# Designed miniproteins, single chains, continued (2): the designs that were tried, part 40

Each design is a single chain, and the fold is of that chain. pLDDT is the mean over its residues in the fold that is shown.

## One batch from the design tools (miniprotein)

Design m5443
Fold by ESMFold2-Fast:
Structure m5443 (fold): chain A 62 residues (1-62)
Amino acid sequence: MKAERIVEAVLRLLKERGLDADISYREIAEEAGLSVATVRRLGTNPPREALPAVERMLKELA
């Protein structure tokens, strides 16, 4: 699922740069191998199963 790839990409970036790092949708997209538009779309309206994890991670980074 694309949402799982986004979560994994965010966790990788946090591990590399630290928990206080300002991570953008562009950086998440590059790490996950997705388009920025896909990351933004999944962040605002992801599949129900992944919604809490994806939204929580993206909101914590914002």
Scores: mean pLDDT 61

Design m5444
Fold by ESMFold2-Fast:
Structure m5444 (fold): chain A 60 residues (1-60)
Amino acid sequence: SEEEKIQLYNEADKLTFEAIEKGLDVEKINSLRNKVLEAIDNGDIQKAKEYIEELKKLIE
């Protein structure tokens, strides 16, 4: 749904800012963020969630 896509977009953005604030590899973080955005654009919600989980693991 459109609402779910917006929520995923916002979460990816939040996680990206948190990772950069922690001094993590900007290129790797941006690569994962771009993969989330591409998955959202393609309607692949499950793939977007998988990339978000990868972002979370880098931060944790």
Scores: mean pLDDT 83

Design m5445
Fold by ESMFold2-Fast:
Structure m5445 (fold): chain A 64 residues (1-64)
Amino acid sequence: SNSDRLNRINTEIDRIRDDTDRRMNSYIANGDRDGYINTVIDYNNRIRPLNDERIDLNVRIRRS
């Protein structure tokens, strides 16, 4: 169902956030500015399609 897919997307977003936070903290601790910036770019690229799908699913759920 759309609700089941939404729950899976939310879980995936949470995992991506946790992974990103760990990577960012590592780069901050090492003073690696480039690693930090690349991690932010990677996060945005990974999250954008999931957010787009989440918006679409929420619209579809509200119409049903």
Scores: mean pLDDT 86

Design m5446
Fold by ESMFold2-Fast:
Structure m5446 (fold): chain A 68 residues (1-68)
Amino acid sequence: MVYSREEIERAVVRLYLEGKITAEQASFIGKQISKKEKWSEEEIRKILREAGLSDEVIEELLRILREQ
């Protein structure tokens, strides 16, 4: 499945507001996803791991994306 930059940004903002990721992590992800408009789930997982998110938070973000 493929997600737009806007869908990913919305999910990241939600997790940040819920206190599940840091501002630094959100900023890193935002910079990476700015490189193109569409991202595969595998590419998103790689970026989230590089941002230092736990496996639990990664799966929660992907769940949010799948529900949008």
Scores: mean pLDDT 86

Design m5447
Fold by ESMFold2-Fast:
Structure m5447 (fold): chain A 69 residues (1-69)
Amino acid sequence: SSNDSNVTTVNNDMNNVTVSMTNMTNTGNSMTPGSPDWNSVMNNMNSVFDTMSSLGTTMDTYMMFTHSS
């Protein structure tokens, strides 16, 4: 159903955010101060925050349909 697709999307987005955060943390821990990759890490962080904001709206919808039992 369409609701199942939305649940799958939320789960995939949650997993992608977690993976991205982990990758950025690992990259940051491995980076030498002044690394040329700094801008890439910052851009990825901004993208993750934007995804988290969108995910919050999707999660609200998810919670609403789950509680309508």
Scores: mean pLDDT 64

Design m5448
Fold by ESMFold2-Fast:
Structure m5448 (fold): chain A 62 residues (1-62)
Amino acid sequence: SIDELMEQVRHYAWLLEELGRTEEAQRFLSRAEEAARRGDLEGLQQVRDEARELAHQARRES
């Protein structure tokens, strides 16, 4: 659901902020809010997947 995907994006954005990737985190949140506003489930899934991949990469570099 959109609510579940938004919660996942917020989780990865929080992790990115903790890893010092604040600008990327804010961009993901903005993209996710816009996709959710439009009811764009596929776009929201893409944002979640991109945020997750970046969070995993940033954690490995830490």
Scores: mean pLDDT 86

Design m5449
Fold by ESMFold2-Fast:
Structure m5449 (fold): chain A 74 residues (1-74)
Amino acid sequence: KVEELLEELRKLGEEASEAAGAGDLEKAAELLERAAELAREAAELSEDPELREILLRAAERARAAAEKIREHLA
C-alpha cells in the first residue's frame, strides 16, 4: 500500500510540474495540496522512520508551495 501511495505521489508531482509549466497555477496548487495529503497518509503507514521523515517533509513542502501559489493568485 505504501508503494502504491508513493507511485501516486510521483504522478501528482509530475502533473503539478506540467500544470505550472503551462501557467495553470490554480491546477498546480490543487495537485500539490493532494500530494501533501497523500504524503502524510504514506508517512502514517510507513514503518521506516527515515522514510516517514522524508514523506512528512515532502508533505510540508508541497503544502507550503500550494499556499504560496494561492497567495500569489489572490
Scores: mean pLDDT 82

Design m5450
Fold by ESMFold2-Fast:
Structure m5450 (fold): chain A 67 residues (1-67)
Amino acid sequence: GEADLIAELNALVREAKELYEQGNYEEAIRLYERALEVARQLPGALGLVAEHEIREGLEKAKRALEE
C-alpha cells in the first residue's frame, strides 16, 4: 500500500544520504534513482514533493561525482 511505498522511499533516501556522506556517489545515485521510481508510484502532491526532494539529492550526488 501507500504506507509501504513511503517506508521504502524513506529507507532508500536515508541510505543514499549515508552513501553520499561516505563519498560513494555512484551508489548514492543508484539509490536516489530507485527512490524516484518509488516516488512515481505515489499519488498526487505527495509524489510530486517526494520527486522534487529526491531529484535535488540526485543532482547533488551527480555534481559531486563530476567534480
Scores: mean pLDDT 82

Design m5451
Fold by ESMFold2-Fast:
Structure m5451 (fold): chain A 54 residues (1-54)
Amino acid sequence: SAELEELRRKAAERFAAKDYEGAIEAYERLIELSTDPALIREAQLAIEVLKELL
């Protein structure tokens, strides 16, 4: 969906900007809206990595 694609883009942009808290928020929202187990797992792993960078 366009909303999930936008959230993925926002997470990547925030990560590149070193806004790790903002990237985590985008991935958390992606998990809430997604029904795709692979996408949810990808977002969960990204959140774990980002939390280590805080």
Scores: mean pLDDT 85

Design m5452
Fold by ESMFold2-Fast:
Structure m5452 (fold): chain A 101 residues (1-101)
Amino acid sequence: MITQSPKEIKAKEGETVTINVTFSEDVGTDVAWYKQKEGKPKELLVKNNKVVGVDSRISASGSGTNFSLTIKNLKKEDSATYYWKDLKTGKFSEGTKLTVE
C-alpha cells in the first residue's frame, strides 16, 4: 500500500513544497518520482534519489518505507501531478496535484 500526502497542494511562485510517501514494504532506494503535466505522458524526474538532468531546485530523500520529494523556488511550470513509483513492483502512487499561482 502506497500513501502519498498531501493529495493536492496550492502554492505561490517562490515557495517550497514537500511531498511525502509511506510504503508498506521496505524497498531501500529502489524508487522513482514522475512528473505529469495535463495531456502529457509521465516524465521521470528522480530515480534512486538522483534527479534526472540538472535542476538544483529539486531534491529527493528517503529509504526503506519513507520518502520525500522537495521542490524549492517554485515556478508556474512546476504545476503538474507528481507520482511515486515502487521500482520492484512497478506500482504508482495516486499522486499529488501541485498548482503554482
Scores: mean pLDDT 85

Design m5453
Fold by ESMFold2-Fast:
Structure m5453 (fold): chain A 90 residues (1-90)
Amino acid sequence: SLLEEIQELIDELAQMLLNGAPLSEILELVDKILELLRQVKDPAEFQQLLELFAARMGAVLAAASAEQRPQVLAVMGYFVAGATEIADAQ
C-alpha cells in the first residue's frame, strides 16, 4: 500500500542518515517520500505519517554522533518545509 511504501522509505532514510550516506542520495530519498506524501488524501493517514517521521527522526538524533547531528537536523528541516507545503495545499 502507499502507506506501507512511505513507512519503508522513512525507515530507509533513518538508516542512510546513521550510515553517513551522501547528502545528494539522502535528499533524493526525501524528495521521493514527499512526492508519495502528496498522494495521501486522507488527513488522518497524513498525520500518522508525520508522527511516524517525527518518531523515527527522534530515534536517529538519539543515536547520532555530535558530528552527524547538524546534517540530520538540516534534513529534518528540509522534510518539514516540504510536508508543510503539501499540508497547506490540501
Scores: mean pLDDT 87

Design m5454
Fold by ESMFold2-Fast:
Structure m5454 (fold): chain A 69 residues (1-69)
Amino acid sequence: AEELVKKGREALERGDYETAVKYFEEAIKKDPENIEAYRGLSAAYARLGDREKANEWFKKAIELERKKA
């Protein structure tokens, strides 16, 4: 999961937002509690202009943070 999150961040840095979405989705499939992957997916959707999905994934990240605190 960590490796996929790193690849997702690298894709975001390149401006390859669609590839970033794929890496973060795979990271979540492997580790459904990976907060960084939810945050990355939110960021990728925000860059793609999909505000609704960006907000949805951001809320999920916050919910997971509260659970792990």
Scores: mean pLDDT 82

Design m5455
Fold by ESMFold2-Fast:
Structure m5455 (fold): chain A 92 residues (1-92)
Amino acid sequence: SSSLAAALGDFLAQVARDGATVEVEVEGGTVRAVVSGLDVKRATGLALQLIGFGLDGLEVRVKITGGTVEAEIGGLSEEQARAIADAVRRGQ
Protein backbone atom coordinates (compact mmCIF):
# COMPACT_ATOMS: atom_id res chain seq x y z
CA SER A 1 0.00 0.00 0.00
CA SER A 2 1.04 3.65 -0.46
CA SER A 3 1.06 4.18 3.31
CA LEU A 4 3.47 1.26 3.85
CA ALA A 5 5.84 2.59 1.17
CA ALA A 6 5.84 6.05 2.79
CA ALA A 7 6.39 4.57 6.27
CA LEU A 8 9.31 2.48 4.98
CA GLY A 9 10.91 5.54 3.36
CA ASP A 10 10.55 7.57 6.56
CA PHE A 11 11.92 4.68 8.63
CA LEU A 12 15.04 4.18 6.48
CA ALA A 13 15.65 7.94 6.30
CA GLN A 14 15.51 8.05 10.13
CA VAL A 15 18.03 5.15 10.33
CA ALA A 16 20.37 7.25 8.14
CA ARG A 17 19.80 10.38 10.30
CA ASP A 18 20.62 8.32 13.43
CA GLY A 19 24.14 7.80 12.07
CA ALA A 20 24.02 4.48 10.23
CA THR A 21 25.34 4.32 6.68
CA VAL A 22 22.39 3.56 4.39
CA GLU A 23 22.98 2.77 0.72
CA VAL A 24 19.93 2.29 -1.49
CA GLU A 25 19.51 1.05 -5.04
CA VAL A 26 16.29 0.80 -7.08
CA GLU A 27 15.49 -1.97 -9.58
CA GLY A 28 11.94 -1.55 -10.87
CA GLY A 29 9.55 -2.03 -7.95
CA THR A 30 12.34 -3.30 -5.66
CA VAL A 31 14.48 -1.32 -3.21
CA ARG A 32 17.80 -2.84 -2.15
CA ALA A 33 19.15 -1.28 1.04
CA VAL A 34 22.49 -1.91 2.73
CA VAL A 35 22.69 -0.55 6.27
CA SER A 36 26.11 -0.65 7.96
CA GLY A 37 27.88 0.88 10.94
CA LEU A 38 25.66 -0.99 13.42
CA ASP A 39 26.48 -3.22 16.35
CA VAL A 40 24.98 -6.73 16.19
CA LYS A 41 22.12 -5.85 18.60
CA ARG A 42 21.09 -2.80 16.53
CA ALA A 43 21.42 -4.80 13.29
CA THR A 44 19.09 -7.49 14.71
CA GLY A 45 16.54 -4.87 15.84
CA LEU A 46 16.60 -3.17 12.43
CA ALA A 47 16.13 -6.51 10.64
CA LEU A 48 13.10 -7.33 12.84
CA GLN A 49 11.52 -3.94 12.05
CA LEU A 50 12.07 -4.53 8.31
CA ILE A 51 10.47 -8.00 8.63
CA GLY A 52 7.49 -6.17 10.20
CA PHE A 53 6.99 -4.28 6.92
CA GLY A 54 6.89 -7.69 5.19
CA LEU A 55 4.20 -8.91 7.59
CA ASP A 56 2.20 -5.74 6.80
CA GLY A 57 2.20 -6.52 3.06
CA LEU A 58 5.56 -5.69 1.43
CA GLU A 59 7.83 -8.40 0.00
CA VAL A 60 10.85 -8.28 2.33
CA ARG A 61 14.02 -10.35 2.39
CA VAL A 62 16.67 -9.53 4.99
CA LYS A 63 20.23 -10.79 5.52
CA ILE A 64 22.34 -9.93 8.56
CA THR A 65 26.15 -10.17 8.42
CA GLY A 66 27.60 -8.87 11.68
CA GLY A 67 26.81 -5.13 11.88
CA THR A 68 25.45 -4.98 8.30
CA VAL A 69 21.82 -5.48 7.28
CA GLU A 70 21.02 -6.12 3.61
CA ALA A 71 17.34 -5.81 2.67
CA GLU A 72 15.48 -6.45 -0.56
CA ILE A 73 12.02 -4.88 -0.51
CA GLY A 74 9.53 -5.55 -3.29
CA GLY A 75 5.80 -5.22 -3.79
CA LEU A 76 6.26 -1.54 -4.67
CA SER A 77 5.53 0.52 -7.76
CA GLU A 78 8.58 1.97 -9.51
CA GLU A 79 7.45 5.44 -8.34
CA GLN A 80 7.23 4.24 -4.69
CA ALA A 81 10.66 2.57 -4.91
CA ARG A 82 12.27 5.74 -6.30
CA ALA A 83 10.54 7.89 -3.63
CA ILE A 84 11.95 5.65 -0.87
CA ALA A 85 15.49 5.88 -2.30
CA ASP A 86 15.21 9.67 -2.69
CA ALA A 87 13.99 10.06 0.92
CA VAL A 88 16.96 8.03 2.23
CA ARG A 89 19.50 9.95 0.11
CA ARG A 90 18.10 13.30 1.34
CA GLY A 91 18.22 12.04 4.97
CA GLN A 92 22.01 11.93 4.74
Scores: mean pLDDT 84

Design m5456
Fold by ESMFold2-Fast:
Structure m5456 (fold): chain A 60 residues (1-60)
Amino acid sequence: SATEILKKNEKKVKEAENEAVRLQLTEGLSAEEARERGIRLIAEKVGISEEDARKAMEEL
């Protein structure tokens, strides 16, 4: 499942989340914009779709 793929790629997920937090602080993104950017970054770094990344993050 997408959730298992995220667990196997925990370091990449953490890197994506840290990057999203940095962008929120440096670019003044809203909480919603930062969350969406984080999902996109997770999808890009892990190599899954944005939809799969969103569903997996909702399951965690």
Scores: mean pLDDT 80

Design m5457
Fold by ESMFold2-Fast:
Structure m5457 (fold): chain A 68 residues (1-68)
Amino acid sequence: TYELPSSLEGLKIVGEAIQDYIDGKLTVEEIKKKFDEALEKGVSPEILKNVAEQLNLEDVLKYIKEKE
């Protein structure tokens, strides 16, 4: 049991960051900042790790693991 509404804005940030990364508009450092914002809004670290793995962003994956 967790509050889905409290992480909705965080999930939106993740979705927008993924799209901007695919479009070449974000650096790895900017993605890390967006994922930090998502974590602060209550998005599960597990979701962010899965996203980083799918995008083959090993530096971002390591960053999230170090935040746990």
Scores: mean pLDDT 76

Design m5458
Fold by ESMFold2-Fast:
Order: sequence, then structure tokens, then C-alpha cells
Structure m5458 (fold): chain A 92 residues (1-92)
Amino acid sequence: SEREKRIEKIAEAAIKELETLLSYDKENAEKYEEAIELLKEKTEEAMIRALGVVLGLSEEEARRLLERALEEGLSLDLIGVAVMRTLERRER
């Protein structure tokens, strides 16, 4: 189906983003590796679980992000989200 093809495309893009993050952010390496394994399943449920692992999203939040990406043909922008979370972290 068209939805399955879009999920596969989004998963492949997300894997590449996580491989990039894994190369530079060693503190979160275990989370990125777990999420990559989940994304390789290329199913909606595995992507939702992967988003929970990487971004700390609830199932509902992860489903909403995935639906938005599917509707707009956008990537999950995992690199952008990871950068924003790092900048928002209070170290004081």
C-alpha cells in the first residue's frame, strides 16, 4: 500500500539520521542502536516504539508525529529534535 511504502521511506531516512547521531553522540549510543533495530522492522508499531526510545515520546505523541510525517512526506527530523533537546537542557 502507499502508506506502507511511506513508512518504509520514513524508516530508512530515520535510520540514516540515527547513524549520524550515533557517530557524534556517544552518550546516547545505546538508545540510537535500539531505535535503529526497531526501525529496521519497517512497521508502524516499531517506529512508534523507536520514537519513544530516542525522543522520550508517549505512544500518542509518537503516533501524532508519524501521522504528520506521513501526511506531509517529511522525515521525522530526529537530528533537529536531538539538537533542540540538547539546547533546551538546563545544566544549572
Scores: mean pLDDT 75

Design m5459
Fold by ESMFold2-Fast:
Structure m5459 (fold): chain A 56 residues (1-56)
Amino acid sequence: MNQELLDAANDAGHAGAATLDEIEEELERRGFDVERFRALLDRMAAAGRAAARELA
């Protein structure tokens, strides 16, 4: 699980990174793999869409 990426993104948000671009910039500055973060977000979005379709 990429918990470190999620924790770092959440910390960046608390530090004032208000947009996705700002969060990605802060993650890259801290040495995190932004490509893995984007893949994680895409997987979460896909799971959310699948759950919504099951409830519809």
Scores: mean pLDDT 70

Design m5461
Fold by ESMFold2-Fast:
Structure m5461 (fold): chain A 86 residues (1-86)
Amino acid sequence: MEDEKVEEISEALSKLGLDEAEKFLAEVQELLDEGKVEEAWKLVNEKLGGELAKKYFELVIKKLEENNTEKNKELAKKLRELLEKE
């Protein structure tokens, strides 16, 4: 369920501490804004582990699809293709 994914990610981010979590999320967002989906995956996988990284990007895809811009559609497509390979 989506709520379970949010809870697991929130717990993992809480374990990093507020400052580290904010820095991490900002770096992930910058990579995604640049279309660097593989680099974003590596960063999230390193910090949260592969299972939580997959859950995190599933939530990111859902959020991108809620704001239906061409940039968000292309980014969501790239993220879906990445998750299918992993």
Scores: mean pLDDT 77

Design m5462
Fold by ESMFold2-Fast:
Structure m5462 (fold): chain A 69 residues (1-69)
Amino acid sequence: NEELKKTLLSLSDEDLLKLLRAQLEMAEIRGADPRVLELLREAIAKLEAGGPKEEVVELMLKANELMKK
């Protein structure tokens, strides 16, 4: 979703990290697929390492797609 992607890319790294941690916590509580958890953890690790924000957002979008199965 391009609209969601643009919204996520507009967030500060701090706000994006807060959102990612909240999404991971909710996914863990809901017993989400381990692949979803792995993608969210990878996104957090990349963002914490100062990696490209675009890659972080792509991981988030992939996790969201897997949750819709």
Scores: mean pLDDT 81

Design m5463
Fold by ESMFold2-Fast:
Structure m5463 (fold): chain A 61 residues (1-61)
Amino acid sequence: MLSEEQKELLKRLKELLADDSIAHEDKLAIIAAILVVENADDQELAIKYAKETIERVEKRK
């Protein structure tokens, strides 16, 4: 079961993935973050990875 924080991170990642201004390399990182959040056994690590991915992508925009 996904936490509310994980659901919010997935929503934000999917919004970034739909943004045409994002570089292809960053879109691949976003896809990886989505996959990690949905499938990882370590929920805390998944949340951290997703947050770091979002921050890096937004900084480079």
Scores: mean pLDDT 79

Design m5464
Fold by ESMFold2-Fast:
Structure m5464 (fold): chain A 74 residues (1-74)
Amino acid sequence: DAVAAAIEEALVASGVAPEEARAAAAYLTSHFSPAELIDYLRELARKSRENGDEESAATAEAVAAAVAAALAAA
């Protein structure tokens, strides 16, 4: 699944361990459609910034962008 692979790659690029990134990608793709996931991640990024967590916000935005790019390429 191109979406799951994109999530995994974006998380690994953000410093998440490969095994954890794979588990997270599997969880997210089993519980969200790609469009729902993009909305969820953008909301998560917004809340992370409100809490002063710029690193988590940047990670969530990177994953959302990767999912959107994978959808456009499919």
Scores: mean pLDDT 82

Design m5465
Fold by ESMFold2-Fast:
Structure m5465 (fold): chain A 89 residues (1-89)
Amino acid sequence: MSKEDLELEVEAGLILIQAAVNRIVADRLSEKYPDNEKIKEAKEKIDRAIELVNQALAETDPETRRQYLEEARKLVDEANKLIDEAEKE
């Protein structure tokens, strides 16, 4: 494994951990605020991010892996912002 491949695999693991934590928070908030659209959108973004990370882990091309992980990270960051905004309402 190249250093780049190892770094991408570590990044994938970190994104999955953050997505899992955010999903648990979103599920708890969804029980308290079942009609909150921001929480619904956050859950959809988290699910898509997990899908992209799984695609990156199955991908052998480093450039394609990087693109999937960059998109997944963006989605997790956007979901985290939506969760934070929903908690302040």
Scores: mean pLDDT 83

Design m5466
Fold by ESMFold2-Fast:
Structure m5466 (fold): chain A 58 residues (1-58)
Amino acid sequence: RMELMVRIGELLRERGPLSARELAEALGVSQPTVSRLLREMERRGEVVRLPDGRYALP
């Protein structure tokens, strides 16, 4: 879980804004799993959700 959050941050830094689907495909995990982690990271201020539904670093 913590390791997946780190990888999400790295992908967002390298590739710019990504959807939960794109992150799930890149990480080889289910989209619901990534969506739950992104929600947790958003609550912590570690990512921001864009109006189009993609996520980015703050």
Scores: mean pLDDT 81

Design m5467
Fold by ESMFold2-Fast:
Structure m5467 (fold): chain A 80 residues (1-80)
Amino acid sequence: PPPTPEEVARSDALIDEAVGEIVRWAREEGLTPEQIAALESLRDGLRDWRAVYGPLTELRLERRQDANGRTVLVLTARFR
């Protein structure tokens, strides 16, 4: 069956919350406008994935350090 309006709204809220948090972090850390714009573009990519995989039930964006001390963003997404 197609996703309900409630499932779609919840999926969109998860996307906005997760991307909003990582963008807030990026602004606080003084990342460039280009880097912040690239992070903001994740909203559109995640919404496009909904057309293929269905609405999101869980979304986490985590910042981690790699072996060279660089910040790596790890995305975990679960779909209906």
Scores: mean pLDDT 79

Design m5468
Fold by ESMFold2-Fast:
Structure m5468 (fold): chain A 60 residues (1-60)
Amino acid sequence: MEDDEEAAKAIGEDVGKEVKAALEKSGKFSKEEAEEIAKKAGEQAYNDFLKKAQESLKEK
């Protein structure tokens, strides 16, 4: 589970960075709005990864 949490954090950070960059590049969102949306996307990716990691341990 420790490794899963570290991997989930890395994925959440990567998703957050990509979403923020894409939203800023689109020019339709302010920097503050892009950060807010990116933070939510990163948190969602973190939770989804942990869920899948738990399922995969039994599915393999």
Scores: mean pLDDT 76

Design m5469
Fold by ESMFold2-Fast:
Structure m5469 (fold): chain A 99 residues (1-99)
Amino acid sequence: DAEARYRAASAEAAAALTRGVAAYQAGDLAAAAEHFRRAAEALREAARAAASLGTPEARAQAAHLERLAELLDRLAEALAAGDTAAAEALLREFQELGG
């Protein structure tokens, strides 16, 4: 069931994002990076489920989720490198895209 997979993956992404933000606020950049990578993978699973629904709206949503996942991967890379300035800029970009 593509809709059930989409809902499950979306919930997993939201939970991972919440953990990532909490880790970042606690100053644990390595844990934050790991949670944001997990969120990116969950968003890609949601994108694949959305794409499988085959509607134009679902394909547009899949493309949007893929863009959010790419930003989260870049955020995780910045955090893993200890580049907090790049991480702050990427987090703002993610929030502006409706993440």
Scores: mean pLDDT 89

Design m5470
Fold by ESMFold2-Fast:
Structure m5470 (fold): chain A 58 residues (1-58)
Amino acid sequence: SLLEEAEELAKKGKEAAAKGDYATAARYFVQAAELYEKLGKLEKAKEYYSAAIAVGYR
């Protein structure tokens, strides 16, 4: 499901950030946020857009 895909992308983003791969983390967080937004989960979308910015998304 789209929800499971969003959760997997968020997990991959967190794993990349833990490894210091902030570019990969930012990409996964943006992808997760876009899916949460499509699902109407606006608080989760905001959380992951903020996470992407925090790790250096432009």
Scores: mean pLDDT 87

Design m5471
Fold by ESMFold2-Fast:
Structure m5471 (fold): chain A 90 residues (1-90)
Amino acid sequence: MEEEVREKLEEADRLAREAGDAAAAGDYEKAAELLKKALELLEEVRREKEEAAVRVLMKEFGLSEEEAREALERSIENVRGLAEEAAKKA
């Protein structure tokens, strides 16, 4: 369901923002934990609900299907990179 996927995407965004706050405070262990949780949610959505996530991104941001798929992949790659960086600093 699109609503469930939207809620998971919002939760991943919330976790990533909280991780940013933790990193700014020097708490890289907490930042790494929060980013790992955000990554797990995004990877779950991509694996199990990709079509619903693409539709959510198309509706919310006015993207084409191709642009929405690229946005989802880039979000996963960016969060993965941030999680790896935070873990190295933890």
Scores: mean pLDDT 83

Design m5472
Fold by ESMFold2-Fast:
Structure m5472 (fold): chain A 81 residues (1-81)
Amino acid sequence: AEELLREAEELIERAKELDPEEAARLLAEAGELVLKAGELAKDDEELRKKALEVAGRIAEAVASLDPETQELVERLLAERA
């Protein structure tokens, strides 16, 4: 679970240097990893708190994208649920 959160953080950092469409794909993947980590960590309060923190960073990164790219991220995440 902790490893998933670390991988998600790495994807967020990589997304900052990429084209918006590529950034959207990485942010969607990071979001999926955070959701999996949160589900696995239901009994671990500290890990759930960390998952929420990383989720917040993803949301902030997505909010900096144009509306069409934001919609793409939301659609990709919904397809993986």
Scores: mean pLDDT 75

Design m5473
Fold by ESMFold2-Fast:
Structure m5473 (fold): chain A 65 residues (1-65)
Amino acid sequence: SVDEMLKIARKGAEESGKIIKKGEEEVKKYLELGDEKKAEEIRKKTGEEVTEISRKTGKEIMETL
């Protein structure tokens, strides 16, 4: 149903938003410390986690069709 799809999409967006916000805060912290390597590691991890949530969310939405 449309309501179920919207609920899944909202949950995915909320999870991704929290991960992105936390990742950006950690990246900023390490960049301020001059630790570019750690900042890049956090960016990569954040991107991988967001990609996984996106894939899972899209699959769940398609399964409601």
Scores: mean pLDDT 85

Design m5474
Fold by ESMFold2-Fast:
Structure m5474 (fold): chain A 110 residues (1-110)
Amino acid sequence: SLLEQYKSKSAQIEKLLKEAQERATAILDETGARSGIDIPDDATPSQKFTLLNQQASPADRAATSSRLRALYDEQAEEAEKLLGSSGELLVSLLRMASSVSKIAEENAKK
């Protein structure tokens, strides 16, 4: 039924979103450690991204943003393959995150 399909796809969306967030957090934490940036233990992923954009070198910001862009593009492609039209919102959010990462990369290279 449509409701059973919705429940199944909802669980897949939650799993894919969690995987994307965990992978993004790992990239941010790796960059923070490499850059010697003091990231608070209770920092959210958004706060980590903000601190890195304020304190990391232009080269580290460009490399990190490039990695995040590649991650979000990969996750968007996988979400589209697994979920089709049921994943349209998740795919749109991941592509938006990719676009933000691209802008951050371009700004770091200026």
Scores: mean pLDDT 82

Design m5475
Fold by ESMFold2-Fast:
Formats: C-alpha cells, structure tokens, sequence
Structure m5475 (fold): chain A 55 residues (1-55)
C-alpha cells in the first residue's frame, strides 16, 4: 500500500544521519552505505527530503 511505502521512506530518512556518520568512521563510500535507504525514500515519494537530510 502507499501508506506502507511512505512509512518505510520516513524511517529510511530518520536513519540517514547515523548511517552517514558510521560510513565516514569506517571509511565506507556513502553511495554503498546509503544507497538502499535513498532508494526506499525515492519510492516512498520523499527523495527530496532524503537529499535535504544529507546537506
């Protein structure tokens, strides 16, 4: 359902700052660490919010 996709996107966005920090600490490329969460945000219609959270 659309509501489930949006809820998943909101949770993905909430996880982005911590995942970015962990990726930087471990030397993992951000693209590899955040790719799935960013894709989930796009599918849920929150791609712009996800990009803004990484600024």
Amino acid sequence: SMSLLRASAEEAIARLPELKRLAEEKGVPAEAALGIELAVAEVGGLGEEARRALE
Scores: mean pLDDT 78

Design m5476
Fold by ESMFold2-Fast:
Structure m5476 (fold): chain A 109 residues (1-109)
Amino acid sequence: ATELAEILRGMAQALRRKADEYEALSKAGVPGAADKAEIYRRVADMLEEAAKAVESGDLTRAAQILRDAANFLREAAEKYAGKDPKTAEEFRVLADSLETLARRLEALA
């Protein structure tokens, strides 16, 4: 439980740093950066919630939060597919990672 919560918090911290980088790019006038910052920040918040669920022993809830985060990222990837294929691919890869982790949490519950 502790190790899984630490992994989720580590991922959340990495995504918050990425959101901060895109926020800085937004202030520099880079198009789409503000939207990307918001997406990464929302996923980071969801990962923090999942970590808290793991710490409380609610692995089923943690898995559901990760599935919701993966679905959110896939919707975001669809919006970026035509205009920013690299960002769309990054969101899909992250979504796949979160679904894999959700399946692992369900297997441990």
Scores: mean pLDDT 88

Design m5477
Fold by ESMFold2-Fast:
Structure m5477 (fold): chain A 56 residues (1-56)
Amino acid sequence: GSEEDAERGAASARAAALAAGASEEQVKTFGDGARKGVLEGKPEVGAAAVVAAMSA
């Protein structure tokens, strides 16, 4: 995906993590995972990383 789409994904992941009470470290990890997933054309990988981290 585009870098712009990756930034949107990362921003959404960070916002969702913050709303769920995630730590600053978790928020950063979620954003990085979402961005990487979009850039690699696998946005579901980023989504899965967020879900896994929220369940830990």
Scores: mean pLDDT 70

Design m5478
Fold by ESMFold2-Fast:
Formats: structure tokens, C-alpha cells, sequence
Structure m5478 (fold): chain A 72 residues (1-72)
């Protein structure tokens, strides 16, 4: 779970770097980060860590909105 969270954070950081340079690439990276946050959230939910799972699902929602905005 923590490894997935860290990888998602790395991809989010990469997406931020590309946001003003290559919005399409940034959107793809935000979508990949969101997917990893969702995977980590599901793992935490299986462990009964519902608060951690909820936090990561919220982060995924935010990144999907960022990606959608960049694809306009």
C-alpha cells in the first residue's frame, strides 16, 4: 500500500513538471497517479484502514479533475 502511494506521489510530481510544458503528457501522468492512489486505497480498505483509504480516494478524484482540465 505505501509503495503504491509513494509511486503515485512521484507520478503526481512528474505531472506537475509537465503541466505547463506538455499538458497532454501531464494529464496522462495525473491519470496514472490517480489510478495508483485508487489501488493503494483499496489495499488500505482491505486492511480495515478506512480513513487512509478515504484520503487516497479523495486525492485520486482531485488528480482526475486536473487531468480532465488539461485535456480541454
Amino acid sequence: AEELRKKAEELRSQAEKYKNIDPEKAATLFEEAARLYEEAARVYRKQGKNDEAFELFQKAVELRFEAKYLKL
Scores: mean pLDDT 82

Design m5479
Fold by ESMFold2-Fast:
Structure m5479 (fold): chain A 88 residues (1-88)
Amino acid sequence: SAARRREEEERRRRELERLAGEVAAAVDAAVAAEKAAHPERAAELDAIRAAAHRYAPEMARAMRDTGWSLEEAVEAALAAGRAAVDAA
């Protein structure tokens, strides 16, 4: 039924939002650790963090649909964020 399909879509959306939140939080922790080690890079690292957050939903889909670990998702988000900053 249309109601069941809508409920399944809503459930998938909530799961993806939860996973994206986990990726974003882990990105924040990784960037905070790098900023503590290299305070001179704070502005660059904040730009990478903001860019990586934009990729968190894609990484969440990779976790759910292809079985990526949180570690793999965070590494991919940070790599994508770094590439986006370098392209700007």
Scores: mean pLDDT 88

Design m5480
Fold by ESMFold2-Fast:
Structure m5480 (fold): chain A 74 residues (1-74)
Amino acid sequence: MDAAIDRLTAEAERLLKEHGVSEERLDELWDNILEATPEESRIVEAWSIVKNRDFARRNVPGALAAAREIAAAL
């Protein structure tokens, strides 16, 4: 299970990097989420779910949906 979540997180990170979005940029957007666009807010929220492995382990369907939303938004 963890390996599948790790793989999806790695793929989401790869897609974000290919589209010029770094983890540092995502953290910056999270800190300024109130000033982010609706699309940026959704991406950051989905990323936070995928990044939180403990949440992902308990809520695997939600974590997978979030990872796919990140990939689809990019």
Scores: mean pLDDT 65

